# Designs tried in a protein design run: designed miniproteins, single chains, continued (2). Part 84

Each design is a single chain, and the fold is of that chain. pLDDT is the mean over its residues in the fold that is shown.

## One batch from the design tools (miniprotein)

Design m6922
Fold by ESMFold2-Fast:
Structure m6922 (fold): chain A 68 residues (1-68)
Amino acid sequence: MQIFMSEPVELEEGQVFSGTVPGAKEGADVQLLDREGNVVATSKTDANGNFSLVAPRSGTYTVVVFTP
């Protein structure tokens, strides 16, 4: 299992964070973590490795991807 972790990113409430995980198969877990390490949003990649997350409130977040 490989884990990808982004640099911290500043997001506003309701902001959509979208990305593509290179080489990811459909169903890879994507998590949005707040500064305290709490999971505040989750997504799964589609067949092309695309995902989207919505920030529940303004703050600094980290995106974590769990690939097989």
Scores: mean pLDDT 78

Design m6923
Fold by ESMFold2-Fast:
Structure m6923 (fold): chain A 64 residues (1-64)
Amino acid sequence: SVKDIVDKAKEYLEKNPLMSEEELQTLLSQTARDLRDAGATPEEIQKAINELIDYYDELKKKAS
């Protein structure tokens, strides 16, 4: 499901809080593709990507 795809991406971010911005971009691109293939709308994909970016920024601040 869409939720399972987002939850897996968040779990990956939690395990890799110091990943590079390039690695983040790769994760976001793959997640967007997985969401599209799961039938998510463009609006749902954009919301999920924004949520993951915000989550990454918060984890990086806490890990620093």
Scores: mean pLDDT 83

Design m6924
Fold by ESMFold2-Fast:
Structure m6924 (fold): chain A 91 residues (1-91)
Amino acid sequence: SMEERRKAARETAENLRRIGDDFERYRKEHPSRFETLRRAGEAAARLIRLRPEESSEIGRRMVEIGRLTLEDEEKGRRLAEELEREARRLE
């Protein structure tokens, strides 16, 4: 029904607002970690464009960078820098 659709849309909007608030809080509390993940994501996207056949492996590397950045910021940063260097070498 239209009432059920309106309720579902409202619940979805509320969940999205909460996720956005949590993300903004995380960014403010951990700006260096956020910057590491942003740079890693840009490098991964560039590598996938240059070598789409390696997209699955690059995706796995990005997941590992995310995990490591939460546990060991310096190790996460190092792996992100490695992705950036690889992307630059292939240009």
Scores: mean pLDDT 78

Design m6925
Fold by ESMFold2-Fast:
Structure m6925 (fold): chain A 94 residues (1-94)
Amino acid sequence: AKVELSAEATPVGATMTATVRVEGIDESDVLVLYVASENGEAEPVWAARVQQGKTYVAQVPVVDAKTYTFTAEVISRETGEVVARATKTVTVLP
């Protein structure tokens, strides 16, 4: 099981784009994207059922110039356990 996460900040806009690619995952599993600010709690912002070889794109609004951490987790529907995880940190400049 593999999850790849890329995250980019829009330098002129109030939106960050997170791109997730999933490989070797059961199609019953669920992909969840979390976002945390530099000292904040991680909050789920997007979720979908996984499909093999599919790329998922989520747009997350950002209003403050600060560091955000994206975490993509694939959760097994059979066990409820996290089977794959990827994390990316993005700094939004003033």
Scores: mean pLDDT 74

Design m6926
Fold by ESMFold2-Fast:
Structure m6926 (fold): chain A 68 residues (1-68)
Amino acid sequence: SHAARLQLAIATRDLGVSEAELRALLRLPEEEQIARLREILATNHGVVHSDEHLRRMIANLRAILAAL
């Protein structure tokens, strides 16, 4: 949907990654997805989130891709 494409564009911008990099992240095993997202946020924003927060972010990203 158009709304999902907009949300994906916002998410990629806010994370500082390309759509291809985001799709590659979401193909990793779940534990590796959390570790990779933590690395991206630390590198691009200097931010540290809890594992629970990162799991929620991953779930939201998956929902956005599923709605495309």
Scores: mean pLDDT 84

Design m6927
Fold by ESMFold2-Fast:
Structure m6927 (fold): chain A 84 residues (1-84)
Amino acid sequence: SAAKKTLELGKEIEKIIKEISLNPGSIKLSDLPPEIQEALKKVVASVQQVGKEHAEESDEVKEKLVEQVVKDLINEYYNLAKEL
């Protein structure tokens, strides 16, 4: 079902983000499924946008904003799955 596929995609994205955080370089983005690559590109774009909009903020503030953006993006997949 579409709901199940969306939920599974959200879980895989969360797993990969956690794995990259724990062991940077353990995952090659080019080896990931296209759907996951597309989602990670969106995460990278959102992170870069935060950096541009908050250029005058401290690094600690930027890191907290990045954490929130990543969490919000993952939650979007879980919420979409609930509506399907």
Scores: mean pLDDT 70

Design m6928
Fold by ESMFold2-Fast:
Structure m6928 (fold): chain A 67 residues (1-67)
Amino acid sequence: MKKILVVIGSDRLRAIEVALELKEKYGYDLFAFATSERREEALEMGEELGKKYNAEVDVVDLDELEK
């Protein structure tokens, strides 16, 4: 089963670093980054990929975690 990670945040570099760390720790096959204003687009893409590849999709919103 493929695992897809979607990381949402305001800082691209930080989001990529977090995605790489989580990819190594939890074995994600793919990851996508989106800015906070593109949250809906990122979620739609993740859902589409999950359906197409029968994959598990996990979403991490860095802006919510850093309250």
Scores: mean pLDDT 74

Design m6929
Fold by ESMFold2-Fast:
Structure m6929 (fold): chain A 73 residues (1-73)
Amino acid sequence: SEEERRKKKIELIKEMLRIISEDPDARDKLHEIIEKLKELEAPDSDSMKKLLDEGNITALSIILTGSLLELEE
């Protein structure tokens, strides 16, 4: 269902933000979660992938937070 997909996207984004706060060098884990977000067709997932590939963790955190706020409203 759409509600189940939304909940899963929220869980994955929260996990990414947790990883970034606790272990900013855990890039492999972040890549794995982005691939799951892409499987769920999250609209910002391609931008998240690009920012992670560029090592722009600050911009990645901003887009993750924005996506989380939109999904929770």
Scores: mean pLDDT 82

Design m6930
Fold by ESMFold2-Fast:
Structure m6930 (fold): chain A 88 residues (1-88)
Amino acid sequence: MAFAEEVKKIFEEFGIKVSDEQAQFIADILQGDEKALEALREILKEIKSGEMTFQELAAMSVEELAEKYGISRESATRLKQVILTFHL
């Protein structure tokens, strides 16, 4: 499947509807980074369960994201860009 379709499925799994254009934009930011995509899935799960707030997430540095989700700083940078883009 196209990477944008994988992004859309992850959001839909947590009850968040994204347009095809939004899913493509997120996919472009993530650049096919499967580790960043898996970390995004965990973030959405934590937000849905109340273990994490969007405010706490937005305040985390790239280094803190990398450590918390066990990903590279490069993957964490892509993830941070997604978070900032879709911050409500």
Scores: mean pLDDT 79

Design m6931
Fold by ESMFold2-Fast:
Structure m6931 (fold): chain A 68 residues (1-68)
Amino acid sequence: MQAELQKIFEEVKSRVPDSTKETSLDNVKFVVESLKPTNVGNVETLLKMMSRPNQEHLNYLIEYLEAS
């Protein structure tokens, strides 16, 4: 799980220009509370939808999934 999400995160990060504005953590939390992801596939979709995810976003999503 964590290793799979880390790989997806690195792939998304590598494809996004450094000039792209980072997604707000508050927006990530709002989307998570609305969609209530229950598995790795849901989290992968959320990571791919972010304009520029960072490590804090990934850690939050992993912690949310582990607490479910």
Scores: mean pLDDT 72

Design m6932
Fold by ESMFold2-Fast:
Structure m6932 (fold): chain A 74 residues (1-74)
Amino acid sequence: MSAEEVELYRRIFEAELRELVREILAEKDPAKKQELIERLRQAAERLIAWLRSQGQDDLAAWVEELLREALAQM
């Protein structure tokens, strides 16, 4: 993965996570909210594992931190 691809992924993940967090916070049904949070967690864990398999440990650590902060808001 190139440095330009790393920066592109950072911007995409930040924007997508921000939007998903907004959707989760707007969800009024507790069961649906928990389902969305679980889906976010699983998707992020798969992404982190894939990034580490690509040797992108710094980007993976950044995604882990971003997810931790997002989940703390919920």
Scores: mean pLDDT 79

Design m6933
Fold by ESMFold2-Fast:
Structure m6933 (fold): chain A 89 residues (1-89)
Amino acid sequence: SPVEELLRETVERLVEAYERYEAGEISEAEFLEEVQALAGEGLARLRALGASEEQLGYFVSMVGTFLDMVLQGASVEEIRKTLEEMLEK
């Protein structure tokens, strides 16, 4: 479904942003701006696709889990695994 494709795309883009941050390629401020832009863009696209409140809730939960793990200093691999598991329902 387009919603599931958007969720998978968002996971990949979030993980790529974190990889660039961990590699020192972008600053913390640039990383946070990129995550905020991805979250806002994702919510707008989901609403345009007619996503249900449950699907919007899954998206918010996924982004929140990502940010919580980043703040706890989780590895890229741990974050990728957790977010990919969330996509498997």
Scores: mean pLDDT 85

Design m6934
Fold by ESMFold2-Fast:
Structure m6934 (fold): chain A 103 residues (1-103)
Amino acid sequence: ELDLSLVPRLRRYILLLDLLEAMGLPLPPEHRRQLELLRELFERAARDAPEKDRQAAEMALLGGDDDLRALLATLPDDSPLRAFLELLLTGEQAALDRLLALL
């Protein structure tokens, strides 16, 4: 299961997991598992999103909190992608529950 306490610290590496593995860089096993779970949630949340929104989310994931908050303000309230970004910003169970309800 997802460790919510790690979510704010690991979110910047979600899209970098394949790059880190390709470079042969060691990751702590627990952090690797959590990144795999977060990437799976991202793929599910982005599955039916417009390409522009997926691209914006990928850019925001490589940026900071302000980039994530700015993107979140542009997405519909019923968007799984919006719920995923809320999870990344808050690390709260309620945000995870909201995301899973939309998936």
Scores: mean pLDDT 79

Design m6935
Fold by ESMFold2-Fast:
Structure m6935 (fold): chain A 72 residues (1-72)
Amino acid sequence: NDDDIKKIETEIQKLDAKIAELEAKIAELKKQLAAHPDDEKLKKELFELEVELGMLRIQRGVLRTILSRLQS
């Protein structure tokens, strides 16, 4: 129904904002790692953020699929 559509749209909007913020952090961390290629702490932080980004992208994809079906 319309209420469910609005809730999913709001959740997608929140995820898009989080994904954008996380992509910016990953880009900055990659620049730091390029300057310090043997920094194990930076490598671990980058890995953790990339895993989190992957999970958020999957969650967004699922919500978009649900939204598409509700709008059909």
Scores: mean pLDDT 87

Design m6936
Fold by ESMFold2-Fast:
Structure m6936 (fold): chain A 62 residues (1-62)
Amino acid sequence: KEHLEKIPGLTKEEREHILSELVGERRDAFLERLKTSTDEFIEDPFTGRVYDRAVAGLAIVE
């Protein structure tokens, strides 16, 4: 886990969990914000939680 503290990212299990929670319209809205925003931080419109773009990208890529 110390390696994850240095590398701004999520584990595979954490990525899969986030993807399973972000379904339907919520997932689509989040993906659209990630694609259209140039900001380094992406806000989840349903929870208000802010994610770093790099972390958000890792969570939803592949």
Scores: mean pLDDT 54

Design m6937
Fold by ESMFold2-Fast:
Parts: sequence; structure tokens; C-alpha cells
Structure m6937 (fold): chain A 85 residues (1-85)
Amino acid sequence: MSDEEKELMLETAERMIEVAKDDPELVKAVEEFRDAVLNDESESVIMQKLDEIEELALNLPDSELSNKVLTLILLMRDEILRLRS
């Protein structure tokens, strides 16, 4: 995983924490994702943490918060694909 990809993931994590600040379980999942990136965990571990955030977001009763988090994940995945092209 490149330094540019890691920076993008960290920026996305900070943005997700900001929008999810009133949901402690979602914030905790995003912090675990951020910590995995900061600790240079394997790509499979980092992606597993991202999948955990996505699963939590999909099951949120707040559709606006769910849509914001899922959009941030989608934009990050699209940019990673662009960086790998």
C-alpha cells in the first residue's frame, strides 16, 4: 500500500469521525480502522476494518448519516483505484 493511499485513508477516517461524532459505536469502528492504517497493518486487516464500518453504516437507523459514511467510503475506494491505475 502506497503512502498516498495511506494518507487518503487517514483523511477519510478523520472525515468519517467528524460526521459520525454523535454515534460512539461508529466512531470506535472508524478509530480502529485509522489505528490499523497508522500501525502499518496488512492491507487485508485494514480492508476488514473498512468492511466493519460499511456493515455498521448499512445497519444505521439514521439514513442521512448512513449515506454520508457510505459516500465517503465509495469516494475513497474510487480514488484508490485511480491511484493504482
Scores: mean pLDDT 84

Design m6938
Fold by ESMFold2-Fast:
Structure m6938 (fold): chain A 65 residues (1-65)
Amino acid sequence: DEDLEKLGEAIKKISKEDKLKIKLKFTLPDGKVIEIEVEIESEEEKKEAIKKLNEAMKLIRKALL
């Protein structure tokens, strides 16, 4: 799944970069939109961003089932 691959790549980038701004937008099959915007300049923000992306991944997986 392309959307899940994009989320996985975003998590990987966040884990490697100290400063990053990321915007992701996904449209689910039921027409719901998931929009994620994260800006990372600290280790705490990095942890929160990874958490948000993992939660979005769960929502997308649930919608595809």
Scores: mean pLDDT 73

Design m6939
Fold by ESMFold2-Fast:
Structure m6939 (fold): chain A 84 residues (1-84)
Amino acid sequence: SYRDRVLQTIDEARDIAVRARELARQLGDSVTAQAMDQAVALLDEAREQIDNNDESNWFRVVLDALTLLREGRRRLAELERAAA
């Protein structure tokens, strides 16, 4: 279902954000680590909104989380290339 695909996307994005947060901490990038913490919090908020059948705002919250995740992952890839 559409709902199942949305929940799967949130769960997958959360796993990526948690791994990105750990990588940011290992690389000493506290700014990206904080952004990934925010992305995780937003994804947890969106998940709770969907679980509570409050669908009025979850889409915006997911978009905000994915934007942070995309920017954080770009930054971490750049730092990893610089370290190699």
Scores: mean pLDDT 85

Design m6940
Fold by ESMFold2-Fast:
Structure m6940 (fold): chain A 82 residues (1-82)
Amino acid sequence: SLMEELVEKYTKLSEELYEKARELREKGISEEAAELFEEAGDLYKKLAEWAKKDRYGPPEATIIGSKAEELAKKGEEIAKKA
């Protein structure tokens, strides 16, 4: 149950970030922001895969989650200025 919720949450976050990156690239707006969203999406995808594989998260999951949030936030800030 909890692991299924984590998989769903991280998969959704990854897909939303990939969609934001795709939209920016299609409009020719801020490749830098698109790259940050894609990197954040990759990290959330990795977290979803780890949640599927392990019944408990590795200690590194917290660090990766924080990095994903930071990259997504930077991407949003740059996209707003574009």
Scores: mean pLDDT 81

Design m6941
Fold by ESMFold2-Fast:
Structure m6941 (fold): chain A 73 residues (1-73)
Amino acid sequence: EKEIKELEKKARELYILGEAYEGLSRMALSVGKISGDPEASKQMEELSKKLLEKSEEYRRKGEELKRKAEELK
């Protein structure tokens, strides 16, 4: 029971990180569009993609911990 709660807590933390990286990705795209500089826009698009990849990675890790918690029930 304690182990289940710890896994669920860790999964929630990873989901929050995933959401944060997704938000940062959207902000990077917006900054790129506003900049008016083609090179800055390109850099922001690349940063956005990298942040989105990290978001997906954290969500996958969160789902894995959630599954482990459910298996222990």
Scores: mean pLDDT 82

Design m6942
Fold by ESMFold2-Fast:
Structure m6942 (fold): chain A 85 residues (1-85)
Amino acid sequence: SAQEEQLLQDLVARVRAKLAELLARARADPSISRRELQIALLEAGIATLEDFLATHGDKLSAEQRAQLEAELAALRAALAALRAA
C-alpha cells in the first residue's frame, strides 16, 4: 500500500541519517574501538526504531508493531550483552 511504502521510505531515511552520523564520528575519531563502534551502532538502531514507533506506531498493524517491538527488544538485549562483556 501507499502507506506501507511511505513508512518504509521514512524508516530507510532514518537509518541512512544515523549511519551518516556514525560514519562522521568514526572519521573524526580514528582511535574509536570496534566495541565502541558496535555499541554506537546498536544505540543508533534502538533510537531509530524507538523514534519510528513514536512517530508512526499508530499507523502500523498489530502484527507490524509486534514485529518491530520484538526487533527493538533484541537490539536492547544485544546492547546489554555487549556492554556486560
Scores: mean pLDDT 82

Design m6943
Fold by ESMFold2-Fast:
Structure m6943 (fold): chain A 72 residues (1-72)
Amino acid sequence: MKKVQQLREEGKKAVEELLKETEERAEQAFKKSPVEGAKTLTDGGGEAAYLKALYDDKVKKAEEEEKKKKLS
């Protein structure tokens, strides 16, 4: 249980930090060019989705371990 919660919390924080940084980068990029801003949002959103998927996979494996304990 705690291991799954820890992984979820770490993943959530990492994704939130990346999204926040992406938003800040996009804001600065929009000041230079609307095209650069749009690209920054798209690229950062993709990176955040990738990081989330990585943590989701780790959580799923940890959940399988917990379910094995409960199934018995």
Scores: mean pLDDT 76

Design m6944
Fold by ESMFold2-Fast:
Structure m6944 (fold): chain A 86 residues (1-86)
Amino acid sequence: MTVEVFGKTYTILGDPALTDSLRFDAETRTITVNPKYVEQVKSFLENGDMSGLPEALRRQLVALETAIVNDLDTATFERLAAQLRR
């Protein structure tokens, strides 16, 4: 699944090993979440809609949007997301 955010195309992948965690690779513009959340993450990136998402994932999506808007690298995103998981 793909989504366009601020003129860039991002790929959303499903990984069943992720429960409520999000992985982001800034170099490949790839977002990985549990398959049950793929459509909801797409809706968030397109419309800001957080419906159907657990709180832990919503916090990580805020960090993701910050990383996308400010063109941050993967390591910086991981640092921001870690602050929201602890």
Scores: mean pLDDT 80

Design m6945
Fold by ESMFold2-Fast:
Structure m6945 (fold): chain A 82 residues (1-82)
Amino acid sequence: SAKEKALAALDKTVEDNLAEAKKLLSPKAFEYFEKKLLELAEETKKRIEAAKSEEEIKEAMNEFITRGREIVLEALELDKKE
């Protein structure tokens, strides 16, 4: 189903981003990034599961991408200020 594909894509994106962030960020910045990304992923999963249409699934995924980008920038700022 569209939901199953979206959930699988979300899980893979989270896994890939965590693996990359662990290589690039300090331990403290990575801890912040991991916590925030996992919180966002859980909220996004709930939105996908509750979705009534493919459009709502796409909206949830788009918000995940936008918010995920913000979390990356926040983690990078923490790394630069330490």
Scores: mean pLDDT 86

Design m6946
Fold by ESMFold2-Fast:
Order: structure tokens, then C-alpha cells, then sequence
Structure m6946 (fold): chain A 80 residues (1-80)
């Protein structure tokens, strides 16, 4: 599957991932496009939820990350 990432500046990035992914692994791929402050915020929220090492479907990972990323103006979508 492909994850479509809409960044706060309106730029769009497509990330190709496996059907099942660790939440922290997907977050790490997105964090490559973010500032250090945004990365620190995301890491703190992932630690708080205790889900960094949890493997799940891409659809579920995107749902969880959208909750964390919403205050940063970042949106994730799964491309079919």
C-alpha cells in the first residue's frame, strides 16, 4: 500500500509500505520530512500511547497517527 502524507506547508509525499507495519516505523518515515520540534512531539505522543513497537495494518496505523498528527497540521491517507 501507499500512504499519502500532506505536510503543514501543503506539500504531498507518497510512502510505499508493507500491508502490516509497526506504528513507530511508519512514524519514522514521516518524521524525515518534519522539523526537530515536530519529531519530538510525535515521539512523546507515541511513547505515551505505548504503541511504538506494535505491528498493525496500514489502515489502523494511519488512523492512530492522524490523531497524533492533527495538531501539527499533517494528514495521512491510504491510497487503495
Amino acid sequence: PIVIVTLPDGSVVEIEVEEEIKLGELASKIMEYLTEEQVEYIVEKLIEKGLIDKKMSVEEAVKILNEILKPLGIKLEVKK
Scores: mean pLDDT 82

Design m6947
Fold by ESMFold2-Fast:
Structure m6947 (fold): chain A 69 residues (1-69)
Amino acid sequence: SSSIEEAARRFEAENPEGAKVAREVAEKLRQIGDSTDRYLSLRRQLAAETDPARRAALQAQIDDLGRNG
């Protein structure tokens, strides 16, 4: 089991309000991590891509992620 998950469950039992805030923060950090991982994946794909049309499409996805991620 994750030590963090075990600590969170103990904290929730003793402080339900604080545990709720901690879960909301963890969810936001996960969303930020997912956006970062997608950005890095698109950057690697762009670096390996030689077709100009596909490079333009990948760059557009990176730009869109920067605006909406």
Scores: mean pLDDT 77

Design m6948
Fold by ESMFold2-Fast:
Structure m6948 (fold): chain A 100 residues (1-100)
Amino acid sequence: SKLLADIAAAGAFAIRRKAEELSKEAEDKEKARKYAEEAMKRLMLALGEIASAVLESVEKGRELAEQVADSMKDEETKEYARKMGEAAIEAMEKTLEEAK
């Protein structure tokens, strides 16, 4: 649906924006870029499922994003995935609210 596509697009944009932000602010930019890239890849793979969950319930979308982050083995990558996931959920929620 158009709304599902818009929610997914908003989430994708937020994930990429947060990845860039985290990479630029880090002292070790090369390491940060690798953490951001891995976190982004995993979240993007789950993006459609997260968007579908948000369409039903923002809380379910948040829970799924947190599960994706928790699946990471590296603590730094987990932290990046959590921050990117939170940004995605906020953007998706705003998109859903604007559609009402």
Scores: mean pLDDT 86

Design m6949
Fold by ESMFold2-Fast:
Structure m6949 (fold): chain A 99 residues (1-99)
Amino acid sequence: AVEEIQAAADEGVKRIEEATKKGPKSVRDEIVKVAQETADRVVELAKAGAPGGEITRVLRDGFARIEELTAKLPKEVRDEVLAAFSEFAARILQAYADR
């Protein structure tokens, strides 16, 4: 259901924000912005009944942007942020498949 996708999106963005707290503010703000934009787009597509392939593409593109932003961060912080995004993406895809 769309409500499940919205809940997964909200939780995922919060976890990504928490993972970035050890990073510089400018990088943290940019990562959170990308995560929020990805979440908002996924929810919009889900509400429109878009094909799962479009959801997957948005998540893939969001992951690539975050991976690029975290490249200069310490490995521990980068790994935590990427793990949080991967969990966020998995929860979104599961909620979308279950609708």
Scores: mean pLDDT 83

Design m6950
Fold by ESMFold2-Fast:
Structure m6950 (fold): chain A 92 residues (1-92)
Amino acid sequence: SAADQQLYQQQYDQLLQDYRGLLGRYMPLLRQLRDQGDFDGYDRLRQQGLDDLGQLTQQRLSTVPSQYQDDFRSFGDSLRQRFDSIMRNLGR
């Protein structure tokens, strides 16, 4: 339905905003750990960021209409892969 499409688009946009918020929160902390040479701390914080994004995806998934849940999960997985790639590249 149009209402279900609108709800899906709203959750999509909100998850994208959550992702950008995580980038703003984690990137300065990761840079600090990198600059200090704390690579073990860097890897732990990177894993925490990925877990946080996974939890946000799962929380929003519960409000997504059932017909769009697989698409929404795939979107969340794509954001998680991008986040991991960005964090791995920063750690070089």
Scores: mean pLDDT 90

Design m6951
Fold by ESMFold2-Fast:
Structure m6951 (fold): chain A 83 residues (1-83)
Amino acid sequence: GQSQQSIQQAIRLVQQAIRYAQQGDIDRARQLIQQAIRQLQQASHIPDVQIAIQTLQRALQAPNGDDMARLARIAIGSLRRAL
């Protein structure tokens, strides 16, 4: 359904954000995470999606790319459970 499509799109955006964070492009990674959060708001009634949104919000506040990537991977785990 539409929620599944939004979750799958968010996973792709977060995977791209992880790659940019690993390359040191933190600003690009933050933009992609913000886009993922917007996509996930359409499926926020799903508990694992709410957990992923909170984890991604923590990723935006991360002090470095390694911590951002780690939190982003945790969020992907929550999103995969929501599928």
Scores: mean pLDDT 91

Design m6952
Fold by ESMFold2-Fast:
Structure m6952 (fold): chain A 97 residues (1-97)
Amino acid sequence: SRREETLLRSLRADLEAARRAIELLEEGLAGKRHLSLGEIVGLALTGVGAVFQGELALRLYERGEVSEEVRRLGEEAVEAGERAVELALEAGRKYFG
């Protein structure tokens, strides 16, 4: 459906953004990249967005409204988003704690 196509596009975008946030935060924690406090906050918010979209997708799947592909991407978006938030909190503590 058009709704599912839109949701799949949004989930893929949020998942890609969360995975990029993880890479940047891991580089920051390894001392390979300087991260400002504002950048760390922005990367954390990217993770929160991925969790929100993923959880919404999983709720729609539980209602029988979307496919297994949406469920899979939703689970991946939640996992990547939660990891980005975790790493952002760690980076915040390391450099500004």
Scores: mean pLDDT 91

Design m6953
Fold by ESMFold2-Fast:
Structure m6953 (fold): chain A 100 residues (1-100)
Amino acid sequence: MPSLEELKEELEKLSKELEELLKKGPPTRDQVLAFLERVEKILSDAVKLLPDNEELKLLLESVRRLIERVKAGADPVEAARQLEGVIALALSIIDEILKK
């Protein structure tokens, strides 16, 4: 199991990679699904480290619902923008916990 600090670093790296992808043009469905699956894994690991944190559980559920919507034909650009918001919220939560 990775540490909470390692999960934060991985999320920061993914946030930068996703921002760079969006600057190059509209992402494909497969590209967005790959990012969503990576974030789902990180949030799943974060929930295992912090099982009482309801905000992280809700973010994990949101990512899982977003994966299913993209598979069902939702716009990958809108999904990528929603994922940026999820990553930002997850980083904020983890950063607050690490400051304690």
Scores: mean pLDDT 86

Design m6954
Fold by ESMFold2-Fast:
Structure m6954 (fold): chain A 70 residues (1-70)
Amino acid sequence: MSLEEFKKRAREVVERLPELSEEEQRTLLGMLAIEARDLGLEKLAEAAERLRDDPNSEEARQELLEAIEE
């Protein structure tokens, strides 16, 4: 997967989170974090893990969106 494709998919995941259960949110964010680490995107992986652990955190959501734009 290209970095560009990954970033688009990451954004899509974040946009879909409000439509998903907390369990589904944690699963998708966990998978996103693993893929980010494989690509060397540690900041994005950490942000995704933080949002996974607290899905209602606006701060964690903003950090993840900022990491995707970098």
Scores: mean pLDDT 80

Design m6955
Fold by ESMFold2-Fast:
Structure m6955 (fold): chain A 91 residues (1-91)
Amino acid sequence: KEKEELLKIAKEYIDIQVKLAEATLNKDVDEIDKQIDKLFELMLKLGAPEEELEKYRQQVRDELLSMSDSQAQKIIDEAEKNLKALEEWAK
C-alpha cells in the first residue's frame, strides 16, 4: 500500500515537472505559476516547511522564467527517464 502511494506521488511530481518545462517552452507565465502552485501543494502534503517553500518558490519561478529551450527539453527528457525508472522500481 505504501509503495503504491509513493509511486502515485512520484508520478504526480514528474507530471508537474513536464508541464512546467512545456510551459517554459511556450513562454506561458500563467501556466508556470499554476504548475508551481501544484508542486508546492504536493510538497506541503509531504511535510515540507512553508517558510522554506516560500523561499524556494521565488528561486524556482526565476529559474523557469530564465530557462533556455534546451534546458527545458532536458528536463522533459530526464523526467521521462525518471518515470520509467520508477515504474521499474515499482515491479
Scores: mean pLDDT 78

Design m6956
Fold by ESMFold2-Fast:
Structure m6956 (fold): chain A 85 residues (1-85)
Amino acid sequence: MKLTIVVGVNGRNPISKVVTSSEEARKFLESQPTVSTVIVRDENGNPLATVVNVTLEGAIEMVEKILSGSLSGDEATELGQSKGY
């Protein structure tokens, strides 16, 4: 499954990347200076999950669970926020 990850940082334009694996997602997220908001969209552009004040590890876990099909978008959002602060 293809996911589009959009990363928002306060005061900057959002950055996005299309990923097909958790390794691609990890590399993309680790390249960002600060992750404040993560939006995950499916291949049709529908939002699956949105997390604010997320940690890098929380964002990666959320994307991995969506890619594996073990979590719905709502459940993945909840998980991402619980792994925040």
Scores: mean pLDDT 68

